# Designs tried in a protein design run: designed miniproteins, single chains. Part 5

Each design is a single chain, and the fold is of that chain. pLDDT is the mean over its residues in the fold that is shown.

## One batch from the design tools (miniprotein)

Design m143
Fold by ESMFold2-Fast:
Structure m143 (fold): chain A 66 residues (1-66)
Amino acid sequence: SPVTHSVGISDDPNQAQQSVQTAQDNVQSGVWTGTLVGGSSSNSQNQQNALNQVNQINQQQRSLNQ
């Protein structure tokens, strides 16, 4: 069974990028069915870009699962 993981996104742009990379690796391995979760309300551009990329991947997976 696929395991759902929640990955926290930090206000630190480097940590946010690593969180996205971990989520992408899980998606590519076929085990990711969850959503990336932000742990802060920061308006960092890099954090927003990372969240947008993960949301797009999640939407694509939903389409493939139908």
Scores: mean pLDDT 54

Design m144
Fold by ESMFold2-Fast:
Structure m144 (fold): chain A 81 residues (1-81)
Amino acid sequence: SKDKLLQQAIGKLTEAGRIAYEFGEHAEEIAGIADQGVQQLSDGQRAVQLLLQAARRAEEVGLKEAAEKLREAARLVQQMI
């Protein structure tokens, strides 16, 4: 169901934010974008855009695991819209 996909996406976002916060100043920026994505989950298209932006930024600063979690969250949100 779409509700289950939403809960899974929130779970991946929570994991990505936690990982990002463990790794310093750039991590705060990435976690902020991911949190904004959670707040925009009612607008699925906007949420996907924000999550993919956060994933790209995480990859650029070497936070590969956080980037993977953010891409997984974006995929789950994309399935809901």
Scores: mean pLDDT 71

Design m145
Fold by ESMFold2-Fast:
Structure m145 (fold): chain A 81 residues (1-81)
Amino acid sequence: MSEEERKKKIEEELKKYRDELFSQIVADANARYNKLKEEAKKSKDPEKALKDGINTLRDYVREQVEKAEKEIEKKRKELES
């Protein structure tokens, strides 16, 4: 296998892995947002509860994306070795 063919194969595997990880993050975020909307309706201040919860969810999603990026980098190193 040429070095260029090997690099293309690695990039395709990493794209597949990335797409799978981000698909899971999106599904988890949607589930958390739906739960947040229902819990906010029961709150003393539904609008504030929803806003605060969305900010927390945004921070959570950012953390999950950063973790996914680290996992992708780890996978790249494994495939290149």
Scores: mean pLDDT 83

Design m146
Fold by ESMFold2-Fast:
Structure m146 (fold): chain A 85 residues (1-85)
Amino acid sequence: MREEALKLQREGRYEEAAELFEKLLPTVKDEEEREKLLLALGSALYHAGRYEEARRVFETLLSSPDPWVVALAREGIRRAEEALA
């Protein structure tokens, strides 16, 4: 499932990738894996033109203990806000 969603994202099928990532979220129990999935979901939503939803997903990641996750989330928020302006 996760590999299929990543493949869809690489193929530019971002809306389908986002749907699969959303379906996978409730099945992930590990916080680190959940954060990686949320980053992938935010990216897929952004490329699908769903900028407000992408921004909201990235905002949930700002409380992550991983500085790389926070940095990627901040960049995602910046790009989404720029697209909404």
Scores: mean pLDDT 83

Design m147
Fold by ESMFold2-Fast:
Structure m147 (fold): chain A 72 residues (1-72)
Amino acid sequence: MKKELEEVLREAIEMQVEGARLLRAGDWEAAEAWAAANRERAAELDKKLEEFYKENPELVKELYEKLLAEVA
């Protein structure tokens, strides 16, 4: 569980950071293309994260904070 949760969180954080970066840069065409390409993957990650969060919200929060500092 923990390794799988870390992998899912890291990927989700990387997607959040990249998406936010593109939007802040004002490259709307690239941001739109990136969002379209990653829509299905983002939905899969969201589903997995919601499942983990319901099972152990404290662990998800702790790992999210740790990985956010590592990735972002």
Scores: mean pLDDT 78

Design m148
Fold by ESMFold2-Fast:
Structure m148 (fold): chain A 79 residues (1-79)
Amino acid sequence: SAEVLAQDAANIRADLPGYEELAEKAIKYAKEGNFSEAASLSTALGVMYAAADFAGDTETAKRLRELYQKVKKAIEEAK
């Protein structure tokens, strides 16, 4: 399981720029009133921060949590 956690952390960290792009896209969807797409991308970010946190990558988890919260705030403000 340690090798799986290390691989999960490495994969999530490597994909971090992609998650930052997804967060920006989710915020744009929310502002356009496309809440279904915004919610789907928000859920993906939430899953990834939980996975990074579980894998012990504190810095990556912190960044993903910030992205997740930013998207959630944009959705709530647009409603």
Scores: mean pLDDT 84

Design m149
Fold by ESMFold2-Fast:
Order: sequence, then C-alpha cells, then structure tokens
Structure m149 (fold): chain A 57 residues (1-57)
Amino acid sequence: GPARQQAINRLIATALIQVSDVLDGRITPAQAAQALEAEGKRLGVPDLGRALAQSVL
C-alpha cells in the first residue's frame, strides 16, 4: 500500500546517505548496517532494513 511504498522510499534514501558517509570515511560499513536495520524497524519494514544492511557490509 502507499504507506509501505513511502517507507521503502525513505529507507532507500537513508541507504544512499549512509553509503555516501561510508565512502567519505565518516562512518564504517558496520555503523551504516546498524543504522539501516534500526531505520527499517522504525519505518515498519525490518526485512528490507536487514537486506540493505547486509548489502553494505
């Protein structure tokens, strides 16, 4: 539904910011993974959060 699509779009935007921060040396891949898992849980899409976290490690 629309709420799920909005959550997915927000999590993808967060993932792009986290990847940028890793490439810039501001955070580690492990920190990015933790942030994506937490954000996925907050947005109600924990499975996607875990998948994105795994893909940045």
Scores: mean pLDDT 87

Design m150
Fold by ESMFold2-Fast:
Structure m150 (fold): chain A 71 residues (1-71)
Amino acid sequence: MSAEELAKEILEELGIEDKGPIELLPFYDPSETNVKYSTKFGIGVDQNVTSNSPFAVKADTLKEAIEKWLA
């Protein structure tokens, strides 16, 4: 699956628009109450960029965040 395809599926599952900047959280963290988590992929998205996680990947789009995470 490409980063573009994965981003599209996550955005559709969460019902959100790809409006940057955003943070991607590759692990579920229940303390991050502003994050929406994909149940299919276990990936979180924070559209407010408020995560304090050292594992958060910040980018202008979810596709770019996924590409940075996979690099």
Scores: mean pLDDT 74

Design m151
Fold by ESMFold2-Fast:
Structure m151 (fold): chain A 79 residues (1-79)
Amino acid sequence: SLVDEYLAKIEEIVERFKKELEKAKSQEEAEKIIRKYGQQLQQIVADMLRETGEPTPEEQARLLEIEEEMREIIDKWNA
């Protein structure tokens, strides 16, 4: 489905975000990476919602899982 295609793209962005953040050597570099990928993810989610309409409870749950994964990636870098 179109939603599954968007979710696959989002997962690819999250994986790339994780790899790039692991390479960050300073707080400033990490903040730039977080901002860059945060903006990309916000844009693709907005595009998805605009094209697919109101998210189903299952789609909302998946989006929340993605948000939680991003938070865990950031928390792990800060640990």
Scores: mean pLDDT 81

Design m152
Fold by ESMFold2-Fast:
Structure m152 (fold): chain A 68 residues (1-68)
Amino acid sequence: MPSPVERVLAEIDRLIDELVARGEPLETIMMRALELRDRLVRELGLSGEQDRAVLERVAARLEEVAAR
């Protein structure tokens, strides 16, 4: 089974894909992705190290969205 980090990232990626498909502006996508990240990290009890890993990979994904 995927790690807690991979589980959180999969849910965030799904949200980002849905918002991109709807043509939502980048600022809205970023805000919604970061809100979901904060909620899931808290709910799943991720460590600071795991939260940092999630943030780094979410940032990379958002850079890909911004780059088109």
Scores: mean pLDDT 82

Design m153
Fold by ESMFold2-Fast:
Structure m153 (fold): chain A 59 residues (1-59)
Amino acid sequence: MEERRKYFDELMEKAIKKLKEAGLSEDQIQEARAKMVEAYNEGTLTEEIAEKIVEEVIK
């Protein structure tokens, strides 16, 4: 659990940084955060999936 949580936190931090650099609003950043939490809970969160979530929110 701890190793998965650490990995999740690192992916989340990287994704949020990219979204902030893209100039997205706090609401859009929160949407991406929620989607990543859902993927983590479903056991599907990977770096690849995190990048797709970021791209979808930026569009």
Scores: mean pLDDT 77

Design m154
Fold by ESMFold2-Fast:
Structure m154 (fold): chain A 67 residues (1-67)
Amino acid sequence: TLTPAQQHHQQGQTLLIQGQYQQSIVHFQQSIRLDPNNSDSWLNLGRALDRLGQTDQSQVYFSLARQ
């Protein structure tokens, strides 16, 4: 059984793969709120922002994913 944080992460990944970048961000933000130690959610949030052309913000989240 997935935790609520894992459910949001999984939904975010599905949306990211489908090119629904803005919607994926909402789910990755919820995942991080519930489990801030999930580095994959920080990384994927950065990737979604990069796909939307928000490169400065994406670099911040890539940095946070490494912490």
Scores: mean pLDDT 86

Design m155
Fold by ESMFold2-Fast:
Structure m155 (fold): chain A 90 residues (1-90)
Amino acid sequence: SSLLEEMEKKLAEIEDKLKHGTLEETKAAVEEMHNWMVELFKDDPEAVAKIEKALKKVEQKLKFGTEFETKKAVLEFARLGYELVLQKEK
């Protein structure tokens, strides 16, 4: 339950920055969630690989994509995190 609550807080922060913040603030929120998830899943190399792949997509869209594409990639990253935490709670 505490893991799910922490994840929900991180999702809410990312969603808030996507709606009301700058791209730099959104990037910072994504990096905070990334660091938290890598530590949480450090003993699960498959989960870490999925997290890193999703983060790489966010980084690619930040450099070469539109604002819309970047926001979409960030939401995909956040949804992956949510799914992985739900699977861990089972």
Scores: mean pLDDT 82

Design m156
Fold by ESMFold2-Fast:
Structure m156 (fold): chain A 93 residues (1-93)
Amino acid sequence: SRQQLAENADTSVEDLIKMLEAQLEAVEKVLEAIKKGEIEASEEEIEEAEFYKEMAKKLIELAKEMKKKGVKVEETIKELEKLAKEMEEEYKK
């Protein structure tokens, strides 16, 4: 669990980036398996997976910029959560 990892370690912005990159890789592997016919998925499930892939990319970019600026991990988490929520609200329209 991401929450358990954050509670048991001094979570840095670098750790957030690594977690986001791992999530992106996992989504990309699922999408590749669907394209190869190894996993069955509906068009809706594929669209949702593509959305989460784009979200992960945007969150990684933001986290990397926040790290370069020396922003604290707590502030970085808030900005990532805000972006994710805004992207989800736009997707639901």
Scores: mean pLDDT 80

Design m157
Fold by ESMFold2-Fast:
Structure m157 (fold): chain A 99 residues (1-99)
Amino acid sequence: GSDLQQAQKALDIIQSSSDDNQILKALKTLKEVVEKTKDPKVHELALRGADIALQKTSNPNVINQARDVAKTVLKKTEDKDLILKAIGTILRAIGQLLD
């Protein structure tokens, strides 16, 4: 199994699930996979997963985990487009925690 396959499976769970615990577990998987690779396709899938999770729930544990995924992408990526997307996800997560 590749890091890309693990990221895709985690994204699929986030897209299909309404269970905060399943979404949280999938976000943790995305963070772990991002830590292991510089593949921009993996980083893009991780940010998509984080953004979808933020749209689905107001659970602070999920919001904090989505923020941590985006922060991990920001630390690992050299891609300027992914840097801007990660910053956007972090700001959206902070906004939801303040509400």
Scores: mean pLDDT 89

Design m158
Fold by ESMFold2-Fast:
Structure m158 (fold): chain A 64 residues (1-64)
Amino acid sequence: MMKKIVAEAPEEDREAAAGGALGEAYRLTGIVPTLEQVEKLLKEGKVRIGDVEVIVKVAKEAKV
């Protein structure tokens, strides 16, 4: 079954959110993410690791 991981974070925390989402993908698939996959996720907002689709949404102008 296909699994999806969706993470949302303010723009300041986008790198941490991407790393966390990729870490969850590793725990689900057993596949260690590469630095290239981390960069792809930051550039495109999504990357696939095995059967897991990882999506990161950056909050637009996080201000409260």
Scores: mean pLDDT 74

Design m159
Fold by ESMFold2-Fast:
Structure m159 (fold): chain A 85 residues (1-85)
Amino acid sequence: SMEQLRADLERELRDFVRRTPELIEEVREAGRRGDHVKLNSLAFLALTGRVLVDMGRELGLDPDLLAAAQAAVDAIEAELRRVEA
């Protein structure tokens, strides 16, 4: 059902936001170690987060949750760019 899809997406976005500080530290640690496999995995996770935010926007999810999730994606992508520079 559409209600179940919205609930599942909302849960995934909330989990993504909650994990953001840990994910940023994982990017920093992988960058320090030159762990390109982990960095590629984290880049894919950030891309997935962006897709979920776009889907949530189309489905009319809570704008505060969408703003928080977008900020989370942006923060992870900024840290990925920093460690790969």
Scores: mean pLDDT 89

Design m160
Fold by ESMFold2-Fast:
Structure m160 (fold): chain A 79 residues (1-79)
Amino acid sequence: MDDEMRSLWDKYNDLSSKLRSMGPEGKKFADKVDKELERTEEESARLVREGRVDEAVRLATDGLKDAVKKLSDKVKELS
């Protein structure tokens, strides 16, 4: 899990950086995805506090995978 999550974060950071370097439209989209991911992290933290750790891990992992896909798709659109 930790290794998979680290790999996903590496991809997210690389794609986010690339999008931000592609101009104002890329930066705006990356900012939007950052906010969506932040909300997912807050929801995941709430689930951990409720003792729903497995659900929290799935939500966080799925959210990060979704963010990576959105950034990757936008990079292709703007390329």
Scores: mean pLDDT 83

Design m161
Fold by ESMFold2-Fast:
Structure m161 (fold): chain A 92 residues (1-92)
Amino acid sequence: EKKKEEFERKKKLFDGLLAYGRRVLDQAIADDPSLAPERTDEAALRYAVLFEETIKSYLEGKSLDEALKRAEETYQNILEEMKKFEEEVKKL
C-alpha cells in the first residue's frame, strides 16, 4: 500500500533529522561547553531548527528576534508532527 511507503519515507526522514540535530548539538557544545544542555533528541532537534532558521533569516535580511520566533514555531510544529507519527505507528 502507498501508506506503508509513506510511513517508511517519513521514518527515514525523521531518523535523518535527529542524526543531523545531534551533530549540530555536538558542534554547539564543542564551540561553547558552558551551554551544558542535556544530550536528548529534543535538545538535538531544537538546536538543528535554531541553526537553520537563524541562517535563513540572516540571508532574508530578517532580525534575530524574528529568527528566534520562527525557530520556536518550527520546533513546536515538528514536535506535533512527531506525536502524530507515533500515533500512526501505534495503529499499525
Scores: mean pLDDT 72

Design m162
Fold by ESMFold2-Fast:
Structure m162 (fold): chain A 87 residues (1-87)
Amino acid sequence: SPIQELLREAAELAGKAFESTPEEATKLVGQAGDLLVEAVRLAYRQSREKALVGVRMIHLFAEEATKAFPSTKPVADRAVAEAEAIL
């Protein structure tokens, strides 16, 4: 599934962020967020209900990224805003 591939790649990038410098973590979190937004966009083509679950997952991702690296908050918040705009 294209959605499963996007989620897998996003998880790999997020995992690398925890092992990285704050600057590199911000970049990796931004890239993971972009992939999660694309997954929500594809989910919305299937159903609004699946897209809503995806938006919930991005909120959790943004919360955890910001806790681990406060510097990621702008890119994490951007991913949330972009995902919510799809709905």
Scores: mean pLDDT 86

Design m163
Fold by ESMFold2-Fast:
Structure m163 (fold): chain A 74 residues (1-74)
Amino acid sequence: TPSTEEQITQLVSEVVNMVQELLDKNPDDPKVLQAQQQAQQDITQAADAYKQGDYQKALDIVQQTKKYIEQVKK
């Protein structure tokens, strides 16, 4: 089972890749641009929590971000 820290790193990579795929398909879609901005903000907040040692908060933020991006893909 991956550690919480490994899960955070993996989920951040997944979110970044998902956003990039959306941008590659529809770079001018306002929904995609909003998703990119939201992901950027959420990843920054997760990084701040991670730096403070609050890995659970960082994990929760990234998990919520991934769910949001998955909804945008539909």
Scores: mean pLDDT 84

Design m164
Fold by ESMFold2-Fast:
Structure m164 (fold): chain A 78 residues (1-78)
Amino acid sequence: MQEELDEEIEAAVHLLRGAVALVTANKYESKGDIEKAKEAYEEAIRHFRRAVEASTNPEVRKTAEDGIKEAEERLKKL
């Protein structure tokens, strides 16, 4: 149970870090700082992928996968 809890905590941390990176990327994009926006979107994708890997919770996995899709779509437009 401790091992399972540690995995879900790790997933939650990565999900939150991914969300923060996505918000940061949107902020840089809105300011025209394309290079920093790209770095932040790539960071968001990395964290969301780690959340998917760490979690067995379908809702957490779906939220992270949606975040990856949003970040990838925005990255393609930069």
Scores: mean pLDDT 85

Design m165
Fold by ESMFold2-Fast:
Structure m165 (fold): chain A 71 residues (1-71)
Amino acid sequence: VEELYKKAKEAFDKAIEALKRGDYSAAVQYLNEAKKLYEEALKKSTDPEVQEKIKNDYKERLKKLEEILNS
């Protein structure tokens, strides 16, 4: 679970970097990868606190993405 969660964050960070450089194609690919990894981490987590942490982190990262898109 922790491994998948870390990979999800890495994929999301790569998506943000791609977006900042104007590479929308790469950004979409990394966002799709991050979403799948977050979903898989959440699915494999049996601890409600860990599930909530993963959900909240993903929501905060999506807010950051929206901020970058609107800047």
Scores: mean pLDDT 78

Design m166
Fold by ESMFold2-Fast:
Structure m166 (fold): chain A 110 residues (1-110)
Amino acid sequence: MIREEEGDMPTPEELAALEARVKQRAEKIETRQMDARHVEVSAISKSTDPEEIGETARDLALVAVGRHAPPGARVRVILEISDTEMRAAATAWVDGRQVASAIADVKAKK
C-alpha cells in the first residue's frame, strides 16, 4: 500500500506527541545524519501489524524531518506499507525549496 500526505509541518507539541508514540511502538531507534538537510532513521517495531509498522515509519519520518524544518514549512510524506519494506519518506518545503528530508525504515520484530 502507498499513502501520500501533504500539509503543514506539525507543531512542536504535535511532533513531541509523535516522538512519544514512536518510543512506545518501536525499539532500537537509530538516527544517521547523511548531510545537513537529510536524515535516515531505522527502528524495530514492537508490533507485527503492517499498518502499525507503517504508522510508526510515518511518525518517525515526520519527527526526523521536523528537527530540521523551520516553522511554517510544508511537508509531504510518502508511506509504503509492505511485507518487505515499511518505509516513509518526508520532505519539508519553504517557498518551493526543499529544506529538509528524512527516510524512516521500520522492520517487524523477529
Scores: mean pLDDT 79

Design m167
Fold by ESMFold2-Fast:
Structure m167 (fold): chain A 79 residues (1-79)
Amino acid sequence: MIKATPENLDEIKEGDIVLVENEEEVETIAEYLLKHKPDVVVAANSESIAKKLKEMGLENVRVVSSNDEKEIQLEMAKA
């Protein structure tokens, strides 16, 4: 899992869970993901962030209630 910021986007790898926590950074993160199209799952810590990411054209956006890495990983691993 990676907590996405404008400075660490180049560290995102295929199969990563990309956590977006700051609404002000959504556009920068979404533009990077749309341009490079890595095979990742995007997690948002609020419904407003998730909606904004989906409106920008991102697939596989999930809303998570916790900022805990283990809880996010468990939610993404659900069958």
Scores: mean pLDDT 75

Design m168
Fold by ESMFold2-Fast:
Structure m168 (fold): chain A 85 residues (1-85)
Amino acid sequence: SLAEAAEVVEADPAAKAALEAIEQATRARFEALAAVLPEEERLEAKRELLLEAARRIIALGDAHPDPAVGAALRLLGEALLAFVE
């Protein structure tokens, strides 16, 4: 489940820090864009940033030395990709 995947990542300090860094960077980029974009363009900008974040999370999973943590990161990234559709 997504909750179990999140718990696996939370238990790995390096994976947790890397995931949090992606989330923080994505939020900061969206906030900066939302400050200058008209309302009608904000949804598409958010969608693009979330797709990029999902791909980065999947790439973290693919590169992770622990296969259980890697699988959890890939599951979280794939769920974000599905959500953005």
Scores: mean pLDDT 86

Design m169
Fold by ESMFold2-Fast:
Structure m169 (fold): chain A 94 residues (1-94)
Amino acid sequence: SKKQELARLAMTAAMLGIAAAVEIELGSDPATRQRLADGILEVGERIAELSPKYREEILEAAQEMVDAIQAGDVEALLEATKRFIEIANKALEE
């Protein structure tokens, strides 16, 4: 169902955010972190397609996660990840 797909995508975004936070803490190479950032953007675009009402909010939250990854800011990344999940949960309630 559409709700199950949205829930799975939200879980994937959360897992990618946590993985990126771990990679930042480990001082991993920029290419590894960029792959995780690309994955977050792809998940965000898919949720935006499935829930047009929350498109702008989801894409903005996904971009905030990417910006935090590029800055190497774990605190900002975790905050952006929480915001992404909150918006995805609103989409699930519709």
Scores: mean pLDDT 88

Design m170
Fold by ESMFold2-Fast:
Structure m170 (fold): chain A 59 residues (1-59)
Amino acid sequence: MRPITEEQRAGLLEVVKELKENYGLPEELVEEMKEVIENTPTASEAMEKLGELLDKYFS
């Protein structure tokens, strides 16, 4: 798999910021999402993990 780019990582952080502002996500969830974005080696894995976190929150 291609490693996550700085541009892709920044884009995902902007999405998290928008979700926090629009939906008032808990600080703990926001920090977990940021940790996934910063530490995940590929964009695909980051997107899957973020989807799992959001599914937990919205289910």
Scores: mean pLDDT 77

Design m171
Fold by ESMFold2-Fast:
Structure m171 (fold): chain A 84 residues (1-84)
Amino acid sequence: PKFKLSEILNYSEEQFVKEIFLSIGYIPTQNEINKAVKILKESKDEKEFAEKLTELIKKGDSYVFLIQMVLKNDDVKKRFLELK
């Protein structure tokens, strides 16, 4: 997955979750973005967030792995913790 890391620290909650989906090759609907923001706020950690996002978009466990790999980036993880 590729995205502009230098900008992610300034992303809103909606922009952050949208960029996570785009980074794994998934184009989210506005309804999925809204639900993903709620999941972001309610998730205890990056693992729960990845699992809940994968359930939301009805994908298999390979997408949990992809989302967790994105969240292992230091800037992505920092922004995740700031927004939850």
Scores: mean pLDDT 82

Design m172
Fold by ESMFold2-Fast:
Parts: C-alpha cells; structure tokens; sequence
Structure m172 (fold): chain A 72 residues (1-72)
C-alpha cells in the first residue's frame, strides 16, 4: 500500500541519517522515483546539518539497495 511504502521510505531515511558512518538499506515494493526522492531528502538533510554525504543506488531484482556514507 502507499502508506506502507511511505513508512518503509521514512524508516530507511531515518536509518541512513541516524549517525555518521556507512549505512546500507534495502527497500522492497517501492518505485525508482520514490527511492530517488528519499535519497534527495537524505542528501538535503545531511547538507543542512553541515555534513558531507555520498549516496549510491542499485537495483537488485525487485529491490533497491541504497548505501550512504555520512561524515561531519
């Protein structure tokens, strides 16, 4: 459902932003557009907090793997 997809994306964003370092999340049942929007949100939030961020997105079957490296 759209609500479940939103919750999944929110939890993923929160995990990627939880602390400095390297984080990986795997997303199921979401579109490429939704993943890219979430990644943009993470990048913007980290930059607003004065942090550097490197993000990668990979499609693996029907899943999306997002890796983030966040440094202060």
Amino acid sequence: SSEQQGLELTRAANKLLSEDGEHTVTLHGVSEEQVRAMVRHVETTAKQEGKSVTLSIEKVGDSWVVKAKITS
Scores: mean pLDDT 84

Design m173
Fold by ESMFold2-Fast:
Structure m173 (fold): chain A 74 residues (1-74)
Amino acid sequence: SLRDKAIEILEKYLPKMSPALQSAVRYIIEEIKRNTTVDDEEFIKGVIKYLESMFPDDPVAQELVKELRKLLEE
């Protein structure tokens, strides 16, 4: 599913993240797993906006946003 692919991308980048970004992304992964009421595409768009807002200058967050946007284009 689109959710499973998003989780896979987030988990792949975890070892490269700062502690602050790791904490945020681990929380996001748990929310993706628990939230069954929001559309997968809309949820991922929300994650992208969150990362751009909270970690605008983080190069790992920027690469995550790029990978998540690429996932939505499939």
Scores: mean pLDDT 80

Design m174
Fold by ESMFold2-Fast:
Structure m174 (fold): chain A 65 residues (1-65)
Amino acid sequence: ELVEKAAELAKKNGIDVEVFYEALKLEEELFGKVTKESVKRALAIAALLSGKSMEEVDKLVKELE
């Protein structure tokens, strides 16, 4: 599952998995469903809030493609 892959990427890179799931929950509330784009945005938000650079965020998001 894409969500599980994103959560594992977060763990490997020292990103707060709880923040990732909170961001994903907000995406579901705002758009009514979880899509690939929702998962990518949630991972990006969690990574940025965990202190990752924009370059690191881009690399992580591309791992989901």
Scores: mean pLDDT 81

Design m175
Fold by ESMFold2-Fast:
Structure m175 (fold): chain A 83 residues (1-83)
Amino acid sequence: LEELKREVLEAMSRAAGRLMEAGKNTEAAEIAIKLEESLQQAKTPSEVYDAGMKAAEEISKYDEEAAEEFRREVERALERYRR
């Protein structure tokens, strides 16, 4: 579970980088903080997935391509975790 959360946070760091390059520094920080809080409370892989998808929806308000790449990374992390 910790490894899954780490991979999702790494994916968020990449998405946040893209938002920051576009000048959305405050928005990137707010989405990342909210995701970190949700992940701290997540106790199952399904809850991690739900937190990730919610973050992706917020990212999509500013960058749909970044959101799609983030969703893909979250899905791949879950697939690796389940094996």
Scores: mean pLDDT 82

Design m176
Fold by ESMFold2-Fast:
Structure m176 (fold): chain A 82 residues (1-82)
Amino acid sequence: MLSRADLEAGVDSVVAAAPVLAQELLNETDPRRKNSLIVAARLMIAEARILADQARQQGLDDWAERAEEAARLLEEAVKKAE
């Protein structure tokens, strides 16, 4: 399990990065760059889901919900981009 400090830092990081990456992906018209952004989004979704699961296991439901929102935002962006 991550320490609480590492978990909070990780969640803050994905919550801040997810909207930026989602917007970049939805605005990208170059197929090569779009594919790279889809890969980056999928990796961030996986990270956010792991952080959410660890937060739930530690009883940090608010932190889990923030990470889950970041994952959902990126999942929707990937669906629209494909």
Scores: mean pLDDT 87

Design m177
Fold by ESMFold2-Fast:
Structure m177 (fold): chain A 73 residues (1-73)
Amino acid sequence: MDLSLYPGDPQILYDYLDNIKKNGEVSNKDKIIKTVNYMLNTMEQKYGKDHPLVLDSRKYVESFLKENGIELK
């Protein structure tokens, strides 16, 4: 719960990706993948993988990664 202070809030994930784009840090592919996977896993643990918030966040992440040429491996 308090391990990394990430509460599983989708807005924090969206803010993270927006900040990466604003700072021009989209080239840090491995770091981005690791961070978004951590956040998505936290959300899935909290809400369940079929929850609309999780599905919307996953779709948002996949779209962001594709637009920036980053592969989910």
Scores: mean pLDDT 72

Design m178
Fold by ESMFold2-Fast:
Structure m178 (fold): chain A 81 residues (1-81)
Amino acid sequence: SELEALRQRAEALIAEGQRLIAIAEELRANANQAGLERTLFRPPEDLRDLIGPERIDALEAEGQRKLAEGQALLARVEEAE
């Protein structure tokens, strides 16, 4: 059904947002090591070119946006039926 498809999309956006926020937190912790040591995770390709405070903040903001979008979509699905 259309509602089921929208629910799956909402859940995917929420999961993606949570993943991006978690990655940003790990990246921020690792930035404290002057960036000379490798990390155990991979940032999104769009932000890979320059890993710094500005890029970490952008990644966190993107995660927050996706999380909010997914939560709003899920609320709309639940209100529909």
Scores: mean pLDDT 72

